# Designed miniproteins, single chains, continued (2), part 65

Each design is a single chain, and the fold is of that chain. pLDDT is the mean over its residues in the fold that is shown.

## One batch from the design tools (miniprotein)

Design m6251
Fold by ESMFold2-Fast:
Parts: structure tokens; sequence; C-alpha cells
Structure m6251 (fold): chain A 87 residues (1-87)
């Protein structure tokens, strides 16, 4: 949806500004594309919400960029695992 597209675009921009690695941003971009192509809107929305929460916690608790990066990598890995189990 246009809503999810805009949310993903803003998150990609914010992750880049926060210094998250290009490899993690590319993984997010690739996963977004796959979720859209497969029509898995609920899983996409869940993934975006988890990333938004991770960014909020990182700002509130002054987490390091490395720690934020690890949290994003975990969220993306969990999403890929769920993607594999979806039918």
Amino acid sequence: SKELEERARKLEEELKELGVSESTIEDFRDLYKELVERGLEDLLRWTLERIEEAIREAKEKNLSVDELNRRIDIILALTRMRLTLER
C-alpha cells in the first residue's frame, strides 16, 4: 500500500541518518521488495512496527549504533524466518 511504501521509505532514510550499515539497509530493502511481491502486507506492517520500536528505544536509551544495527538485523532475520513459514 502507499502507506507502507511511505513508512518504509522514511525508515530507510532514518536508519541511514542514524548510521546503520549499508548492508543492513540493503537487507531491509530486499526484504521489503520480497514482502510486497508476495502480498504479505501484515508481515510487512509487523516488520516496520518492530523497526520503528527499535529506533525509538535506541533514541530513548542512547543505544550505540552497533546495538541498533544488531537489533535491526535480528528483526530482519525473524521476518525472513516468518516469511519461510507463511503459506
Scores: mean pLDDT 87

Design m6252
Fold by ESMFold2-Fast:
Structure m6252 (fold): chain A 75 residues (1-75)
Amino acid sequence: SAREQFLQRLQEIYDQIVKEMQEQNLPLDLQRQFAQDFGQLVQQLLADTSLSADQKVQLFQQWAKQKFEELLKKA
């Protein structure tokens, strides 16, 4: 339940960024890089036992924003 709610919240943030990437016509390879890095970060956050769920979501939001800006500069 708590794990499912956490993953759902991360997925909602991910889906919003992917929609923005599609609206900006980002190259498919950059979209794939974002998906790959998202998967790796999710695994890292699920393995982490030191951070609260809220801290993990905040860290994910910050990462997603920074990564999106980085990829926009590469496009």
Scores: mean pLDDT 85

Design m6253
Fold by ESMFold2-Fast:
Structure m6253 (fold): chain A 115 residues (1-115)
Amino acid sequence: PWVVVATSAAVELRVPAGGSASGRLVVEAPVPADAVEVHLANLGAGPVRVEVRVYADGELVASAEVVLAPGETAVLRFELPRPAKRIEVEVRATNLSATQPAVVVATANGLRYVP
């Protein structure tokens, strides 16, 4: 099964109408993680586009983009090409509303697979 070995601090991105905001999640795992799981929530009134870039030990290893409707959540799992103790996740939220501010909350878990 997959086991959580480390969790990042949460990042809250406050995105002005028609604007963008970015943040970085850092997972420092005591044992090498085989995957990272990124949890996203749109707490705003308008849709947001969220771009996620995953770095393992300083190397870009994965990226994805998702559009979240108001109140929508997403869980994005990325298997790492090699186990890593330091995972950084760059999150960029673009507010697709021209009139309403957005709020996106992001966290990341480092995961290890145990047979």
Scores: mean pLDDT 86

Design m6254
Fold by ESMFold2-Fast:
Structure m6254 (fold): chain A 97 residues (1-97)
Amino acid sequence: MTEEEERRIVKEAEEAVRLARERGLSPEELREIAYRIAAEGLSVEEALAAPRRPAPSNEELTALVRAQAAKGTLENLRRAAIGRALGEEARRKEAEL
């Protein structure tokens, strides 16, 4: 992975967290969209527009993120990074409640 590719992934993950904060998403909603992005490769906008599903546990989300990262492709690393960032935001928001 190049530094440019890594920087692009980080920026996309940061953008996803910013959009989620602007929408005032609950920890459950954050985990649900994180799981969709990590599993299905959806954009943040597509995940937000999709029909709602039950939120995964923090453990289920963490397991999926690790599985995607382990595949080592740019797309799987991107999915893992966004899923991880949104999952961390969910945990942060739970701690503030």
Scores: mean pLDDT 80

Design m6255
Fold by ESMFold2-Fast:
Structure m6255 (fold): chain A 77 residues (1-77)
Amino acid sequence: DEALAEFWAETREIAEELGPDRPEEIARRMLELGEERGLPTAGRLAAAIATRDRDAFLEAASALAGLSREEIRELLA
Protein backbone atom coordinates (compact mmCIF):
# COMPACT_ATOMS: atom_id res chain seq x y z
CA ASP A 1 0.00 0.00 0.00
CA GLU A 2 3.02 2.35 0.27
CA ALA A 3 3.35 2.63 -3.51
CA LEU A 4 -0.42 3.19 -3.81
CA ALA A 5 -0.30 5.89 -1.11
CA GLU A 6 2.50 7.71 -2.96
CA PHE A 7 0.61 7.34 -6.26
CA TRP A 8 -2.58 8.84 -4.78
CA ALA A 9 -0.59 11.73 -3.25
CA GLU A 10 0.93 12.48 -6.68
CA THR A 11 -2.48 12.27 -8.41
CA ARG A 12 -3.84 14.84 -5.92
CA GLU A 13 -0.94 17.16 -6.82
CA ILE A 14 -1.64 16.71 -10.55
CA ALA A 15 -5.35 17.52 -10.07
CA GLU A 16 -4.48 20.60 -7.98
CA GLU A 17 -1.88 21.79 -10.54
CA LEU A 18 -4.13 21.42 -13.59
CA GLY A 19 -7.39 22.50 -11.93
CA PRO A 20 -10.98 21.28 -12.36
CA ASP A 21 -11.43 22.42 -15.99
CA ARG A 22 -8.94 19.92 -17.49
CA PRO A 23 -10.29 16.43 -16.68
CA GLU A 24 -8.93 14.85 -19.91
CA GLU A 25 -5.43 16.28 -19.32
CA ILE A 26 -5.54 15.17 -15.66
CA ALA A 27 -6.57 11.67 -16.83
CA ARG A 28 -3.69 11.49 -19.33
CA ARG A 29 -1.19 12.52 -16.62
CA MET A 30 -2.62 9.95 -14.19
CA LEU A 31 -2.39 7.15 -16.79
CA GLU A 32 1.22 8.16 -17.50
CA LEU A 33 2.06 8.23 -13.77
CA GLY A 34 0.49 4.79 -13.29
CA GLU A 35 2.71 3.34 -16.02
CA GLU A 36 5.82 5.05 -14.56
CA ARG A 37 5.09 3.67 -11.06
CA GLY A 38 4.20 0.16 -12.27
CA LEU A 39 0.58 0.72 -11.19
CA PRO A 40 -1.30 0.83 -14.53
CA THR A 41 -4.62 -0.32 -13.01
CA ALA A 42 -4.46 2.43 -10.36
CA GLY A 43 -3.68 4.90 -13.16
CA ARG A 44 -6.80 3.76 -15.04
CA LEU A 45 -8.90 4.10 -11.87
CA ALA A 46 -7.60 7.65 -11.23
CA ALA A 47 -8.23 8.61 -14.88
CA ALA A 48 -11.80 7.23 -14.72
CA ILE A 49 -12.48 9.28 -11.58
CA ALA A 50 -11.08 12.44 -13.24
CA THR A 51 -13.26 12.00 -16.37
CA ARG A 52 -16.26 10.60 -14.42
CA ASP A 53 -16.23 7.50 -16.64
CA ARG A 54 -18.40 5.06 -14.67
CA ASP A 55 -17.71 1.98 -16.84
CA ALA A 56 -13.94 2.52 -16.77
CA PHE A 57 -14.14 3.12 -13.00
CA LEU A 58 -15.98 -0.14 -12.33
CA GLU A 59 -13.55 -2.09 -14.55
CA ALA A 60 -10.41 -0.66 -12.89
CA ALA A 61 -11.84 -0.89 -9.35
CA SER A 62 -12.86 -4.51 -10.02
CA ALA A 63 -9.31 -5.34 -11.16
CA LEU A 64 -7.68 -3.58 -8.17
CA ALA A 65 -9.99 -5.10 -5.52
CA GLY A 66 -10.32 -8.56 -7.10
CA LEU A 67 -14.13 -8.17 -7.05
CA SER A 68 -16.73 -8.26 -9.83
CA ARG A 69 -18.14 -5.04 -11.29
CA GLU A 70 -21.46 -5.83 -9.59
CA GLU A 71 -19.75 -6.31 -6.20
CA ILE A 72 -18.02 -2.92 -6.58
CA ARG A 73 -21.35 -1.30 -7.51
CA GLU A 74 -23.01 -2.83 -4.41
CA LEU A 75 -20.18 -1.60 -2.13
CA LEU A 76 -20.66 1.96 -3.45
CA ALA A 77 -24.44 1.92 -2.86
Scores: mean pLDDT 80

Design m6256
Fold by ESMFold2-Fast:
Structure m6256 (fold): chain A 94 residues (1-94)
Amino acid sequence: SITDFMQEAINRMRTASVDEIIEIMEEVKEKILKEKDKELVERALTALYTVVSEVSLTLSPEDQAKVQAKLDEILKEVGEHHNIKVEHLPSQLL
């Protein structure tokens, strides 16, 4: 299940190094790209955005920039693949 995968990924990211966070984010991207249910995709993107915002508070400005760049890459690639616009996500995520 993508829901189970996201819960495990979120837990991993909370205790990971910045390089490990980037690797986990890549795994999340690949999983979301294979998901066919748009609602599950949007929920997974929401969960990813939330955990990235959370873990970024514990990182240096340089590492925050790396994680943010990876998030922006994922949002763009997933948005293009699933025809989802970032502005269509809940306003509390922006």
Scores: mean pLDDT 81

Design m6257
Fold by ESMFold2-Fast:
Structure m6257 (fold): chain A 86 residues (1-86)
Amino acid sequence: STVFYVAGRLNVAAAETEEALGEDPSSVLDSYLTALENLARAGAPQAELDDLVSKARAVIESLPEAEQAEAEERLKSALATVASLT
């Protein structure tokens, strides 16, 4: 769906803008995970999805230790959703 693709790309732009402005990493992660789900629903190329997963993992590594385990579980949940769409 073009609508989900556009929404996903806007979420990527939001995440990149938040990173550039030094916003809270947890907010950046939320934007990347939302982008990943929207782009997966749109049937985006696997390379584009893989790039977003890499960016989400980099954000998780920048989170406080106490938040990393929960963030990893959120990423796993998003990846399970992506896998279910094939």
Scores: mean pLDDT 83

Design m6258
Fold by ESMFold2-Fast:
Structure m6258 (fold): chain A 95 residues (1-95)
Amino acid sequence: MEPSAKELLIKALKEALKIVKDGAKNDLSNEEIVKRMEELKKKALEEFKANPHATPEDIKRLENIMDAAIELIRQGKVEQAIEALHSAIRDLEAE
């Protein structure tokens, strides 16, 4: 059975969280973390658009959460980006 849009969203956000946490731990520049996040966003959007169960609302939800985290990283607010991603994952898992 194909993964649900919710499962794909949670998976993408957990990978995003890992990128940000690992990047911070390994002293990667904010620019390098943003680059890795943008590549993950591109891949996740392609997976969502290919999934027949993904709605425009699911795609928008992914874009909004990822764009918010990326913007926080660009501003040097890496810890806030981690907290925002954790919060989004918890909210999704509670649905």
Scores: mean pLDDT 83

Design m6259
Fold by ESMFold2-Fast:
Structure m6259 (fold): chain A 94 residues (1-94)
Amino acid sequence: MEELEKIKELLRSAKEAIRAGNLDEAYQLLTEALFLLVKYAAKNIDKLTPEQQEKLDEIIKLLFEALQAVRAGNRDEALKLVDKAIEIIDELLS
């Protein structure tokens, strides 16, 4: 699934931006990743298993929380949330 790999790349870039203290860049990258993820879920709704739908919903929730953490300047929390989102994407790709 090329779209999930692209989302994962955006999340890795967001993680690096957070580590560097580039929170505006991190916010933009997370917003783009969230937009692509929601678009992916909508396109594939009829093809997704209930387990895959639950995992996608969890990733979406984690990315919303990561955006809030970035907005608040909570870098450690943002990194934790992004890492968890990447882990769940890896489960979807396996």
Scores: mean pLDDT 86

Design m6260
Fold by ESMFold2-Fast:
Structure m6260 (fold): chain A 89 residues (1-89)
Amino acid sequence: MDVDDQIEIAIYLLRNYAKHEKVVTKDDKLAQQLEELAEQIEQARKNKDYKAAAESLDKARKLIKGSKDANPDVISMLDKVKKAAQKAA
């Protein structure tokens, strides 16, 4: 799987996590922050700016890790994709 595909999967997971935070946990602030980061990651990927993508992926990972319902599988996936983006930069 190439780095662009890995980033696309990470964006999909972040948007789904944001929906969960908004609908289930009702953490509108976290949901908005994750949606904004997903958009930043998508724009960075389109521009082949893997450094910016990695930085935004790390911010998203830290936000999720600090959340009350932190999902370790999502955190692990974001870390793997961040490292792939760092290698591509």
Scores: mean pLDDT 84

Design m6261
Fold by ESMFold2-Fast:
Structure m6261 (fold): chain A 74 residues (1-74)
Amino acid sequence: SEFDEKLAEGLRALAAGDVEKALALFEEAVKASKNRQEQRFVALMLRHGVREHADLLSPEEIARLLAFADSILA
């Protein structure tokens, strides 16, 4: 699905340290979500990705990514 593809692309961008591309792709994954559970899944996967790749990210980039995840879960 478009949801699965955008989420996978976003996680790959995050693993490459490309925060701007990751954020754009995660936003597209949220837009492609069919329900609240899929939106929450994006937020949870993003949080896991940030923890996994924290060594590649600045504190400011971590804050931006986590703020985006928190905005979905609110």
Scores: mean pLDDT 88

Design m6262
Fold by ESMFold2-Fast:
Order: sequence, then C-alpha cells, then structure tokens
Structure m6262 (fold): chain A 84 residues (1-84)
Amino acid sequence: LAEALAAMRSITSLEEVDTEAVRVAGERAIAMVEKAKAELSEEEFKEVAEKAIKELEELRESLSDEESRRVLEEAIERVREIAA
C-alpha cells in the first residue's frame, strides 16, 4: 500500500494530470484495498481503507481536469463499497 500511495502522491505533484495515469492509480488503490480486506484484521483494514479514501479524495481535490476528477470519484466509491 505504501508504494501505491507514493505513486498517487507523485501524480498530485503534476501540473497536468494524465487521465489514464489517474485511472491506473485508482485501479491500483482498489486492488490494494481488496487485498487488505482479505489479508488484514477488520481494524487494520478499516485504517487502510480510510487512508486510501483520504488519499484519493486529496488527489481529486488537486485535479483541475473534470474527466480525471470523475474517474477518481468512481474509484473512491468503489473503495467505499469494498470497505462497507
């Protein structure tokens, strides 16, 4: 998860965000959350899911591109569904 979060942080430092890079980052976050749900305790998983949602929300707020923000919003909802 730390590696995926570091990748997302790198994306937030870009002046122009590639929608494909945002989509890939979202899919990676979803996969990491699914893996965490399978492998971690419920308490540890909640921490991971909360951090992932926060990072994705911060990335969404940093984006000026409407399409990229929409893609990331969908990824956030997918993570919330997995966390529920």
Scores: mean pLDDT 73

Design m6263
Fold by ESMFold2-Fast:
Structure m6263 (fold): chain A 86 residues (1-86)
Amino acid sequence: MSVEEVAEEAARIVVETDDITSAAILAANYLLEKAKTLSLAEVKETIRRLESLIVKLLEEAGKLEAAEAIRNGLRWVEEMIEKKAA
């Protein structure tokens, strides 16, 4: 899956079901899989790209609280990946 495909599917889950947890798990699993093959810098760039796309889609759909929850969830995933890399 591309970053764009993951972002669209995560946003779709939130918009159609209000299930922020399932959307966050989808995004986290994608990032953890990428962390196996990418450098820390590349993973951080992927997180920022994914966050920007999901947040934009959720804000356009009026899901402002969900957008904030996804930002916070992806920050936590970034911290976990950094801690494992150290």
Scores: mean pLDDT 84

Design m6264
Fold by ESMFold2-Fast:
Structure m6264 (fold): chain A 59 residues (1-59)
Amino acid sequence: SEEEQKRKRAEEAVRTLAETLYGLSLEDLTPEQRERALEAAEKGDLQELIEILEEAAKK
């Protein structure tokens, strides 16, 4: 479905940015951070996504 494809693209965006910018895998994020990051990516809110990943990278 279109929603499934948007979700897959959001997951790929989060994974790519986490690995490229911070050296993090999705498994390095808490479940809450992962959900927030996926939601930000689905909304196209790159600023919120970066803030979440930077928060994860601090720990």
Scores: mean pLDDT 80

Design m6265
Fold by ESMFold2-Fast:
Structure m6265 (fold): chain A 60 residues (1-60)
Amino acid sequence: VEEKIRKALFEATQESVKKIEEIYAEAKKANDRQKGYEEVAKLSKEMQKEIKEKIKEIKE
């Protein structure tokens, strides 16, 4: 159980880093840094939710 949780968290972390880079690149192209910051903040909240969901899925 713990091993699956650790693997899911590690993969989620890798995905988050990639998404942050993509959001930043898109915001830079659009010349809208404010939107980039808002998307990164939203991703942080989504990551917290995904972590909770993954833990629940593994338990169930």
Scores: mean pLDDT 71

Design m6266
Fold by ESMFold2-Fast:
Structure m6266 (fold): chain A 65 residues (1-65)
Amino acid sequence: MYRRKLVGIAAVVDAELKGIEARLEVKDGEVHVTLYARTKEELEFAKELGEVLREAGLKVEIVEL
């Protein structure tokens, strides 16, 4: 869905600006965002962002590196 794609793109950009690696993928019409957390601070940011994205109807995966 177009709006969910824009939200996903904005989230990836915001994560990259914080130095967090992020990926966007569309699977079977669902927008998936993967956030890669390397530090405790990045993990906290990823969890907060992940809740916002899930409320917007996106699927979110957080990977601890």
Scores: mean pLDDT 79

Design m6267
Fold by ESMFold2-Fast:
Structure m6267 (fold): chain A 67 residues (1-67)
Amino acid sequence: SPEELLARLSPEGREAVEAIKAGDFEKAMEILKKLTPEEKRLVAEVLRQSPDPRAQAFADYVERLAK
């Protein structure tokens, strides 16, 4: 579930997810730069589970950053 995935994230990872949900993509990008590739993949998975198409589209972008 998205809640269980969020619990696995660092405080920074959760802050990135919240920034994306709020539409603050500049803040989200600054936080994402500091995350490990594994944390970026977890953020992407949380976003992919969202019913918001905007969040789903951003999930693909975050996954590319983790590669």
Scores: mean pLDDT 78

Design m6268
Fold by ESMFold2-Fast:
Structure m6268 (fold): chain A 93 residues (1-93)
Amino acid sequence: NAIKDFKSIKISGEALRAGVEKVRALGKPVKVSEFVNEITGEKIDSGFAIIGYVDEDGKERMRVIGLDGYLDLSIDPERVLFGIVFVTPNTPA
């Protein structure tokens, strides 16, 4: 099924790595929406994010996370490649 009704926001690997490192330093649970809003400066409450990263075996992987979920801080910031956020049509601009 196509994600034709979603607006996409691309986040550079550099910006995403800095964001993950900042969140890990907090030492507490953070929602994916809060994490994305901190990086982009946009107020996004619904949708999902795709995070591209390299695992411990050096394999490229992608992780899909709902914006209402909590960020998995097991992702090493140095291994993050990119982020893409898909925003629902009902999210305020």
Scores: mean pLDDT 68

Design m6269
Fold by ESMFold2-Fast:
Structure m6269 (fold): chain A 102 residues (1-102)
Amino acid sequence: SLEEIIARIIEKIREIQEKTGRRDLGLFAREIEKAWEEGDIDRILTWMVSTVRALAGMKDLSPELRQQQIDLARLAKQAAELANANQSMLDYIDALIKKLEA
């Protein structure tokens, strides 16, 4: 299920990248893919958190795009939980989700 969630995260990052034209999202997707191929879970989590942070910083988005960002952040939390990420990372992702929902 972690593999399926990571694949879904990459897919959603690329969808948001296409709609927003943001180059940083393309970089984040590539780095997550590379870290996954290398079996580096800590690096996957780091780039995933960077992605959610970047999304939480975006302003004046359509309701549909904002929902896609929230869905992606929730998938990121699920991946972090399955990867047994520390509480600080989980708390930080929760704070970013709350910011997206506001």
Scores: mean pLDDT 83

Design m6270
Fold by ESMFold2-Fast:
Structure m6270 (fold): chain A 80 residues (1-80)
Amino acid sequence: MKLTIVNEKGEKVEFEITKDTTIGDIKKLVGMVFGMDPEKLTVYVNGKEVSDDTTLGELGLTGEIEAKIKGNTIELTQVS
């Protein structure tokens, strides 16, 4: 699976991930790439907050996934 992280400037970074990748793992990737504090990040799917222990597979997200950053929030969407 592919994860594309997009910041507020439109900068993109791609990662290879699996269905077992957690929301907490995504927060850590965002923190590492963009220098953000993972503990301050909140992740949403379809406008609903999701917990750090939730996997992408449990959310039904497969194929290509976009993580769009706005402030301290991340919106996850499936793009394919």
Scores: mean pLDDT 85

Design m6271
Fold by ESMFold2-Fast:
Structure m6271 (fold): chain A 132 residues (1-132)
Amino acid sequence: VADPPPPAVTDPSRPPFSSEELDYFRDVILKTILDDRDNSLPFYLLPDAAAENRPDYYDIVKNPMSLSVIEARLEAQTYQSFEEVVDDLETLFENVFKYYPEGDGVVKNMEKLKEIADKLIKELNEEKKKKS
């Protein structure tokens, strides 16, 4: 008995692709952020309280974002460039800084993650410059 073929989710007009920069983001930047559990855990899931208890959240935060959304988009090969994944990460940082007051513990956690991301993105850009 022949097994049914696996469901083809691939658009035949768009072959799946992965860039070295997207691999670096997944395997170095995102992994380093997620390994810092003390700082990343509050940002892994979208906050449920925003939908139920804070109707002004979506007025202040135009593009809700989480680390799990970025992870899922990388696994689904949704990102077409390094710029797109960096934009989602910056959106997450901006959302936290816009919504929470300066000096809040959540802001301090995000500042540490931003320092990690900025350092690793800079290292990638220096490597690109050496190969140009």
Scores: mean pLDDT 72

Design m6272
Fold by ESMFold2-Fast:
Structure m6272 (fold): chain A 86 residues (1-86)
Amino acid sequence: MDELIQEIRELGEKAVKAAKEGNYEEAMKLLDRIDRLGARAIIEGNTEALKVLAESLKKIADAMEKAGFTELAERVRRGAESLEAL
């Protein structure tokens, strides 16, 4: 497993947990870290990492929506859709 893919998966799981717990601040911090990894994946042309990132963002968006973070969930879902278009 690529180190970048592993880090995306680990941060994605943490972000889903934070969202499910209603911890908005922690979820936002984790999204910022995930966004930086996404930028690296784009620069490196790591298409597998981008696919894993899109899947992780969808799970995060679903968890955020269920927690009542509707506006944030919409932003995260749009991010995932943009990555799938690449």
Scores: mean pLDDT 83

Design m6273
Fold by ESMFold2-Fast:
Structure m6273 (fold): chain A 58 residues (1-58)
Amino acid sequence: MEEEEEITRQRLDHGALLLRKDTKRTLTVRQVADRVGLSQSTFTRRFRERFGVSPSAL
C-alpha cells in the first residue's frame, strides 16, 4: 500500500527492529524516532497503539 498510514506503519516496524537489535540499550527512543523520520512523541504514541507497549519497554 502506498498510503501515508502504510508508510508510518513501516517506519514503526523498522524502529521496533532497531530497538530489539539494540540489546545493550545504546540507542535512545529519540534517536530511533529521528532515524525512522518521526518525532519522538509521534513515534511513542503510534508505537504504543500498534504494539501495545511503549518503545522504552522493549
Scores: mean pLDDT 76

Design m6274
Fold by ESMFold2-Fast:
Formats: structure tokens, C-alpha cells, sequence
Structure m6274 (fold): chain A 100 residues (1-100)
């Protein structure tokens, strides 16, 4: 059944919050040295969603966060998981944006 744009946005916010939690937990486990900076960058992404920032700005913030983790980490499993989670999240944003 098709969801309304408002319902899709609510599901997107939930997915962003859950993905943020997973990313923070992965960074804390595999790369604790960058945990505080990743947490702050993730809080900024969530703030942009809550304040209704343009999807292009939100996508840029997510891409910059992923790039930061990938460039700073020496853990190949963390890099792979961050890339996969980021690509999934960006696709979800694109899908919701297309329905508005």
C-alpha cells in the first residue's frame, strides 16, 4: 500500500535515528578515538532533519560524516559497514524526496 509523503517522512526520521545509533555504536567499538567527533557530526545530521533543512544539505552532511569515518579509520570492516549504511540511508532520503 502506498504511504503518504508525511508517513514516509516519519519513517525516514525513525530510520535516520536508528542508523545514527548503529553508526555511533560501531564507531565506539572499532574506532573510539573519533567517537566524540562522530557523535557531534551525527547530532548535526539529526538537527538538520528536525529543523526541516533541504534534503541536499542533509545528504551532504551524511556524506561528509561517512568520508570522515572512512578516512580516519584503519578498520576495514567498519569502513565497509559505514559505506553500506550510508548508501542505504541516502537512497531512503532520495525516495522520500521524490514523493514530495
Amino acid sequence: APLSPAELRQLLVLEVEETAKEIIELVKKYEPSIYEEVKKKMEEVIRLFREGAPYEEIKRAIEELAKFIIEKSKNEELKKKIQEMTERLLRAIDLVEAHE
Scores: mean pLDDT 82

Design m6275
Fold by ESMFold2-Fast:
Order: sequence, then structure tokens, then C-alpha cells
Structure m6275 (fold): chain A 76 residues (1-76)
Amino acid sequence: TATAVADLNGAPIAGTDLVTDGSVSVTFDASAGVTLSASMSNPNPKAGEKVTLTLTATYSDGSTTSASGTITVKKA
């Protein structure tokens, strides 16, 4: 099996001038068909605020692997 890591450090937050300060990594089997998605507990955070970021890998059979962590947002 092959594994891949998704890292969202510095990802832009839509509707703001902010980016994520930190990373959340998920390890998954990259040889299977997968769709990666990310969700944030607060879509309109302010600089210095802590939010929960969840990364989900969804396989073609509907199974999922996910990881979550608390990150701080910062001005881009």
C-alpha cells in the first residue's frame, strides 16, 4: 500500500485575508481512488483565533479516514 500526507499549512481562508498557521496531516492509501476535503469549525475566524480543522479522505467505496487538530489562523 502507498500512503500520502495532506498538509494545509498556509491554506487561505475564503472571504478573509487570513491563512492557517499550522498543519493537519492525514495518512491514507493513495493507490485507492480518494477525495480529500477540509472543514473548519469557524469559517470567519479573526487573526490569532483557534479553530478546529478536520481533513477527511473519502475512498471510492464510501469509506473514510480523517484527522483533526486545533490550528491558529494568522494574517496572510
Scores: mean pLDDT 72

Design m6276
Fold by ESMFold2-Fast:
Structure m6276 (fold): chain A 70 residues (1-70)
Amino acid sequence: ALTEEQAAALKRFLMEELGLSEEQAEAVVRVTNAHGGSSSAAGAYLQSALGASREQAERAGAFVRSLGGR
């Protein structure tokens, strides 16, 4: 799972770079942590639940991996 610092960094990225609301960003962080810091889980949730583009999901996944996610 992501640390508190990593979760905060992911939340900021999702809000500032992808334009998600705070509530949407928090949902992505929860899903990512429920799946052990999975970049693929974050991307799948972004596309299926939030209607994000494939490009946005890939950018978020790359960011999760940069934090030490999977």
Scores: mean pLDDT 85

Design m6277
Fold by ESMFold2-Fast:
Structure m6277 (fold): chain A 71 residues (1-71)
Amino acid sequence: MEQTAQRVTELARQGASLDELAQLAIDSGVPESTVNRLKAEAERLAAEIERETGAPGDEAGAFAHLVRQLA
């Protein structure tokens, strides 16, 4: 899990899409239902940041953060 969280974080820094990060998590053994839940939560967090700051939300970064919290 820890290793998966770090890889997801590295890919997010390289500009990987939310879908690419989600697929990496699934391929690393995270249940698809969990990944889908984290995707939805990342999208919601990014939307909240955009609402508060006016800057585009980072869905990939939010997803990486959530995956690290599970590890």
Scores: mean pLDDT 78

Design m6278
Fold by ESMFold2-Fast:
Structure m6278 (fold): chain A 71 residues (1-71)
Amino acid sequence: MGDQVKQQINQLLDQARQALQNGDLKSARQYVQQAGDLAAQGYNQGLLSPDEFQTLVRQVADLAEQVRKQE
C-alpha cells in the first residue's frame, strides 16, 4: 500500500518537474501541492515511514522553491 502512495507522489513530482521545465508555473504549482497533500495524507494514515515522508517532503519543498524563484 505505501509503495502505491510513493509511486503516485513520485508521478506528481515528475509532472511538476516537466511543467517547471516547460515554464508552466501554474501546473507545476498544482502538481507540487498535490504531491505534498498526498505525502501528508499517506504519512497520517501510516502508509509512509518517517524516512520516506522526510525524503518526499524535501523533494516537494525543493520543487516549490524552484517554482517560487521563477515567479
Scores: mean pLDDT 84

Design m6279
Fold by ESMFold2-Fast:
Structure m6279 (fold): chain A 83 residues (1-83)
Amino acid sequence: MTIVKVEVTSRSGAPLKVGDRVVIKSLDSGAIAFGTVESVEGNIITIRVTAQSAPLKVGDRVVVAGTNDNGEVGVAEGVVVEV
């Protein structure tokens, strides 16, 4: 099981929260990962990855998208800082 930390540079929509199911897409490699938000501390989102098409790498520019139980979509853009 892989932990990925994303340093967020922009946000739109609903805030991503602990327990939210998310999709991570690397804009650099095209890799897609699925996971759950484990923590949100300032600009750092920690995601527990459950499945991925290819490994995310430190330095990848990513989009993280999740939908809450109310159907509201949250999006964060950022950079992978830890894997």
Scores: mean pLDDT 84

Design m6280
Fold by ESMFold2-Fast:
Structure m6280 (fold): chain A 82 residues (1-82)
Amino acid sequence: MVKEIEVEIKAKTGEEASEALEGIKHVAEESEEDVKIHVKITIEGDKEEFEITLKAAKEAQKNEKVIIKEITDKSGKKYYVE
């Protein structure tokens, strides 16, 4: 059975979200275990902060162990990535 981890990121800026996603990616890359990290992101910032967050999420998801489930913007609108 694959070890599944759920992580929730709540950020005001795309930089905060990007740093958190880079940390998750690093953990996934360094892990010798068969692990899946499911990530939900809520971004409180403006559209620019959301765009930075989306770019970082897509980059992190290039690692097969990282699954971005949804990104919620300031208005509460959910964007389904995986």
Scores: mean pLDDT 79

Design m6281
Fold by ESMFold2-Fast:
Order: structure tokens, then C-alpha cells, then sequence
Structure m6281 (fold): chain A 90 residues (1-90)
């Protein structure tokens, strides 16, 4: 279900962050992971407002990673899948 899908995509992002050699990319991935984890926790508690705030912040981080060319297409795609899975819980 959406919870398991969100957890799987967040775990994939953690693996990507561990393998990332570029410090700026790793820092953006770690920030996205933290925001997605907070959004998932809020969604599971029925705190829709807090979940939407953290999802919005994760989208901003995703957008910056793309705009600055810091995050790869694969990394951006996994962030998008995590965002979609958490939104399914709302």
C-alpha cells in the first residue's frame, strides 16, 4: 500500500545518499529524506496539515536540486515517487 511504497522509496533515497560522492547532492538528498520521513509520520497520524507543509518543503528541495543540476534524474524520480506515495495517504 502507499505506506509501504513511501517507506521503500525513502529507503532507496537513503541508499542513493550513502553512495553519493558529491557533498552538495548528498546534503540535498539527506534534507529531502528528513522532510519525507516527517511528512510520512504526520500523514500516518492523520495530521494532514503538517504532512502537506513537509511535502511542500520536500518539493522545494526537489526543485532546487533540479534547477541547480545537483540531483540526477534518477534521484529526482525517486523523490517524486515518495511524494506521490505519501500524498495517497492524505
Amino acid sequence: GPKEEAEEHIERLREMAEEEEDEEARRLLELAIRLLERALEAALKGDRFSAEVDLGMARIVRGLGRLLGVLSEEQLEVIDRALEAIEELL
Scores: mean pLDDT 92

Design m6282
Fold by ESMFold2-Fast:
Structure m6282 (fold): chain A 82 residues (1-82)
Amino acid sequence: AAKDIVKNALEKIINLLKESGAPQELIDILEDVLKKLDNIKDKNLIITILENIKNVLKEHLDEEKANEAISIVDEAIAKLKS
């Protein structure tokens, strides 16, 4: 369901960031979002959070790594909107 799509995407991004040596502050932000998702029932709010994560990724990562992580977010958003 929607939560499984988002959790899978965020876990995949977090693993990518850990493997790439991304800042711990960025990893902490995404892990906090992942933890809070269990309490979010509004699908539109979840989509808004994912859109905001794309901006956070762009601010903290090099273009190549940002594009890779953003592609995972975009796939999750597309699945939630379908």
Scores: mean pLDDT 81

Design m6283
Fold by ESMFold2-Fast:
Structure m6283 (fold): chain A 79 residues (1-79)
Amino acid sequence: KPSLVEIVEKTAEKTKEYIKKTFSPEIAEKAAKEIEKLLEEFRKESQGASLREQTILSFRTLGELTDIILKAKQEQKKL
């Protein structure tokens, strides 16, 4: 059964694919690097976290993914 951590990681990978298909290669690469940094921090914070804490961290991380997409959209419009 997928854990919350697995769901967040799968969502991040899906987000990277969406960005790759939607934005210019340069903007997509920058956004993908930000997503990788976000995942590193999420994995670090999730170590030893309770299920409740992992749930809160998961929602926070999904919000940060949304912010990365919005920033990429703003950069695309400036081209």
Scores: mean pLDDT 83

Design m6284
Fold by ESMFold2-Fast:
Structure m6284 (fold): chain A 117 residues (1-117)
Amino acid sequence: SEKLKIANELVRAIREGDVEKAREALQKFIEHLEGSKKARELFLKGVNALLLGNYEEAIKYFDEAIKLDDLSPLEKAVAYLLKGIAYEKMGKTDEARKYFEKALELYPELEVARELL
């Protein structure tokens, strides 16, 4: 439940461009991340790329993290949402929607995913 709260906070902060809140939530999220050291590193790089406006780079990092197949369902759903936000920021609305739907399918309790649809 606490990890779900942190996940919602992280995604909302990133979507709103609140860099300080996003970094605070990211630190908490990474501390609770169940994936490998490489998954943590890729997630950190992906979020930092998003916050810098490097959307294509962010998508690559989240894709690599998802491909490791060692993320929990919640962590994988968050990676899909953040990938979707990168597409949304690039004006690729249909691609963004696809990833928001994948996140909600993977973790239906992730409130922020419903807010993005």
Scores: mean pLDDT 87

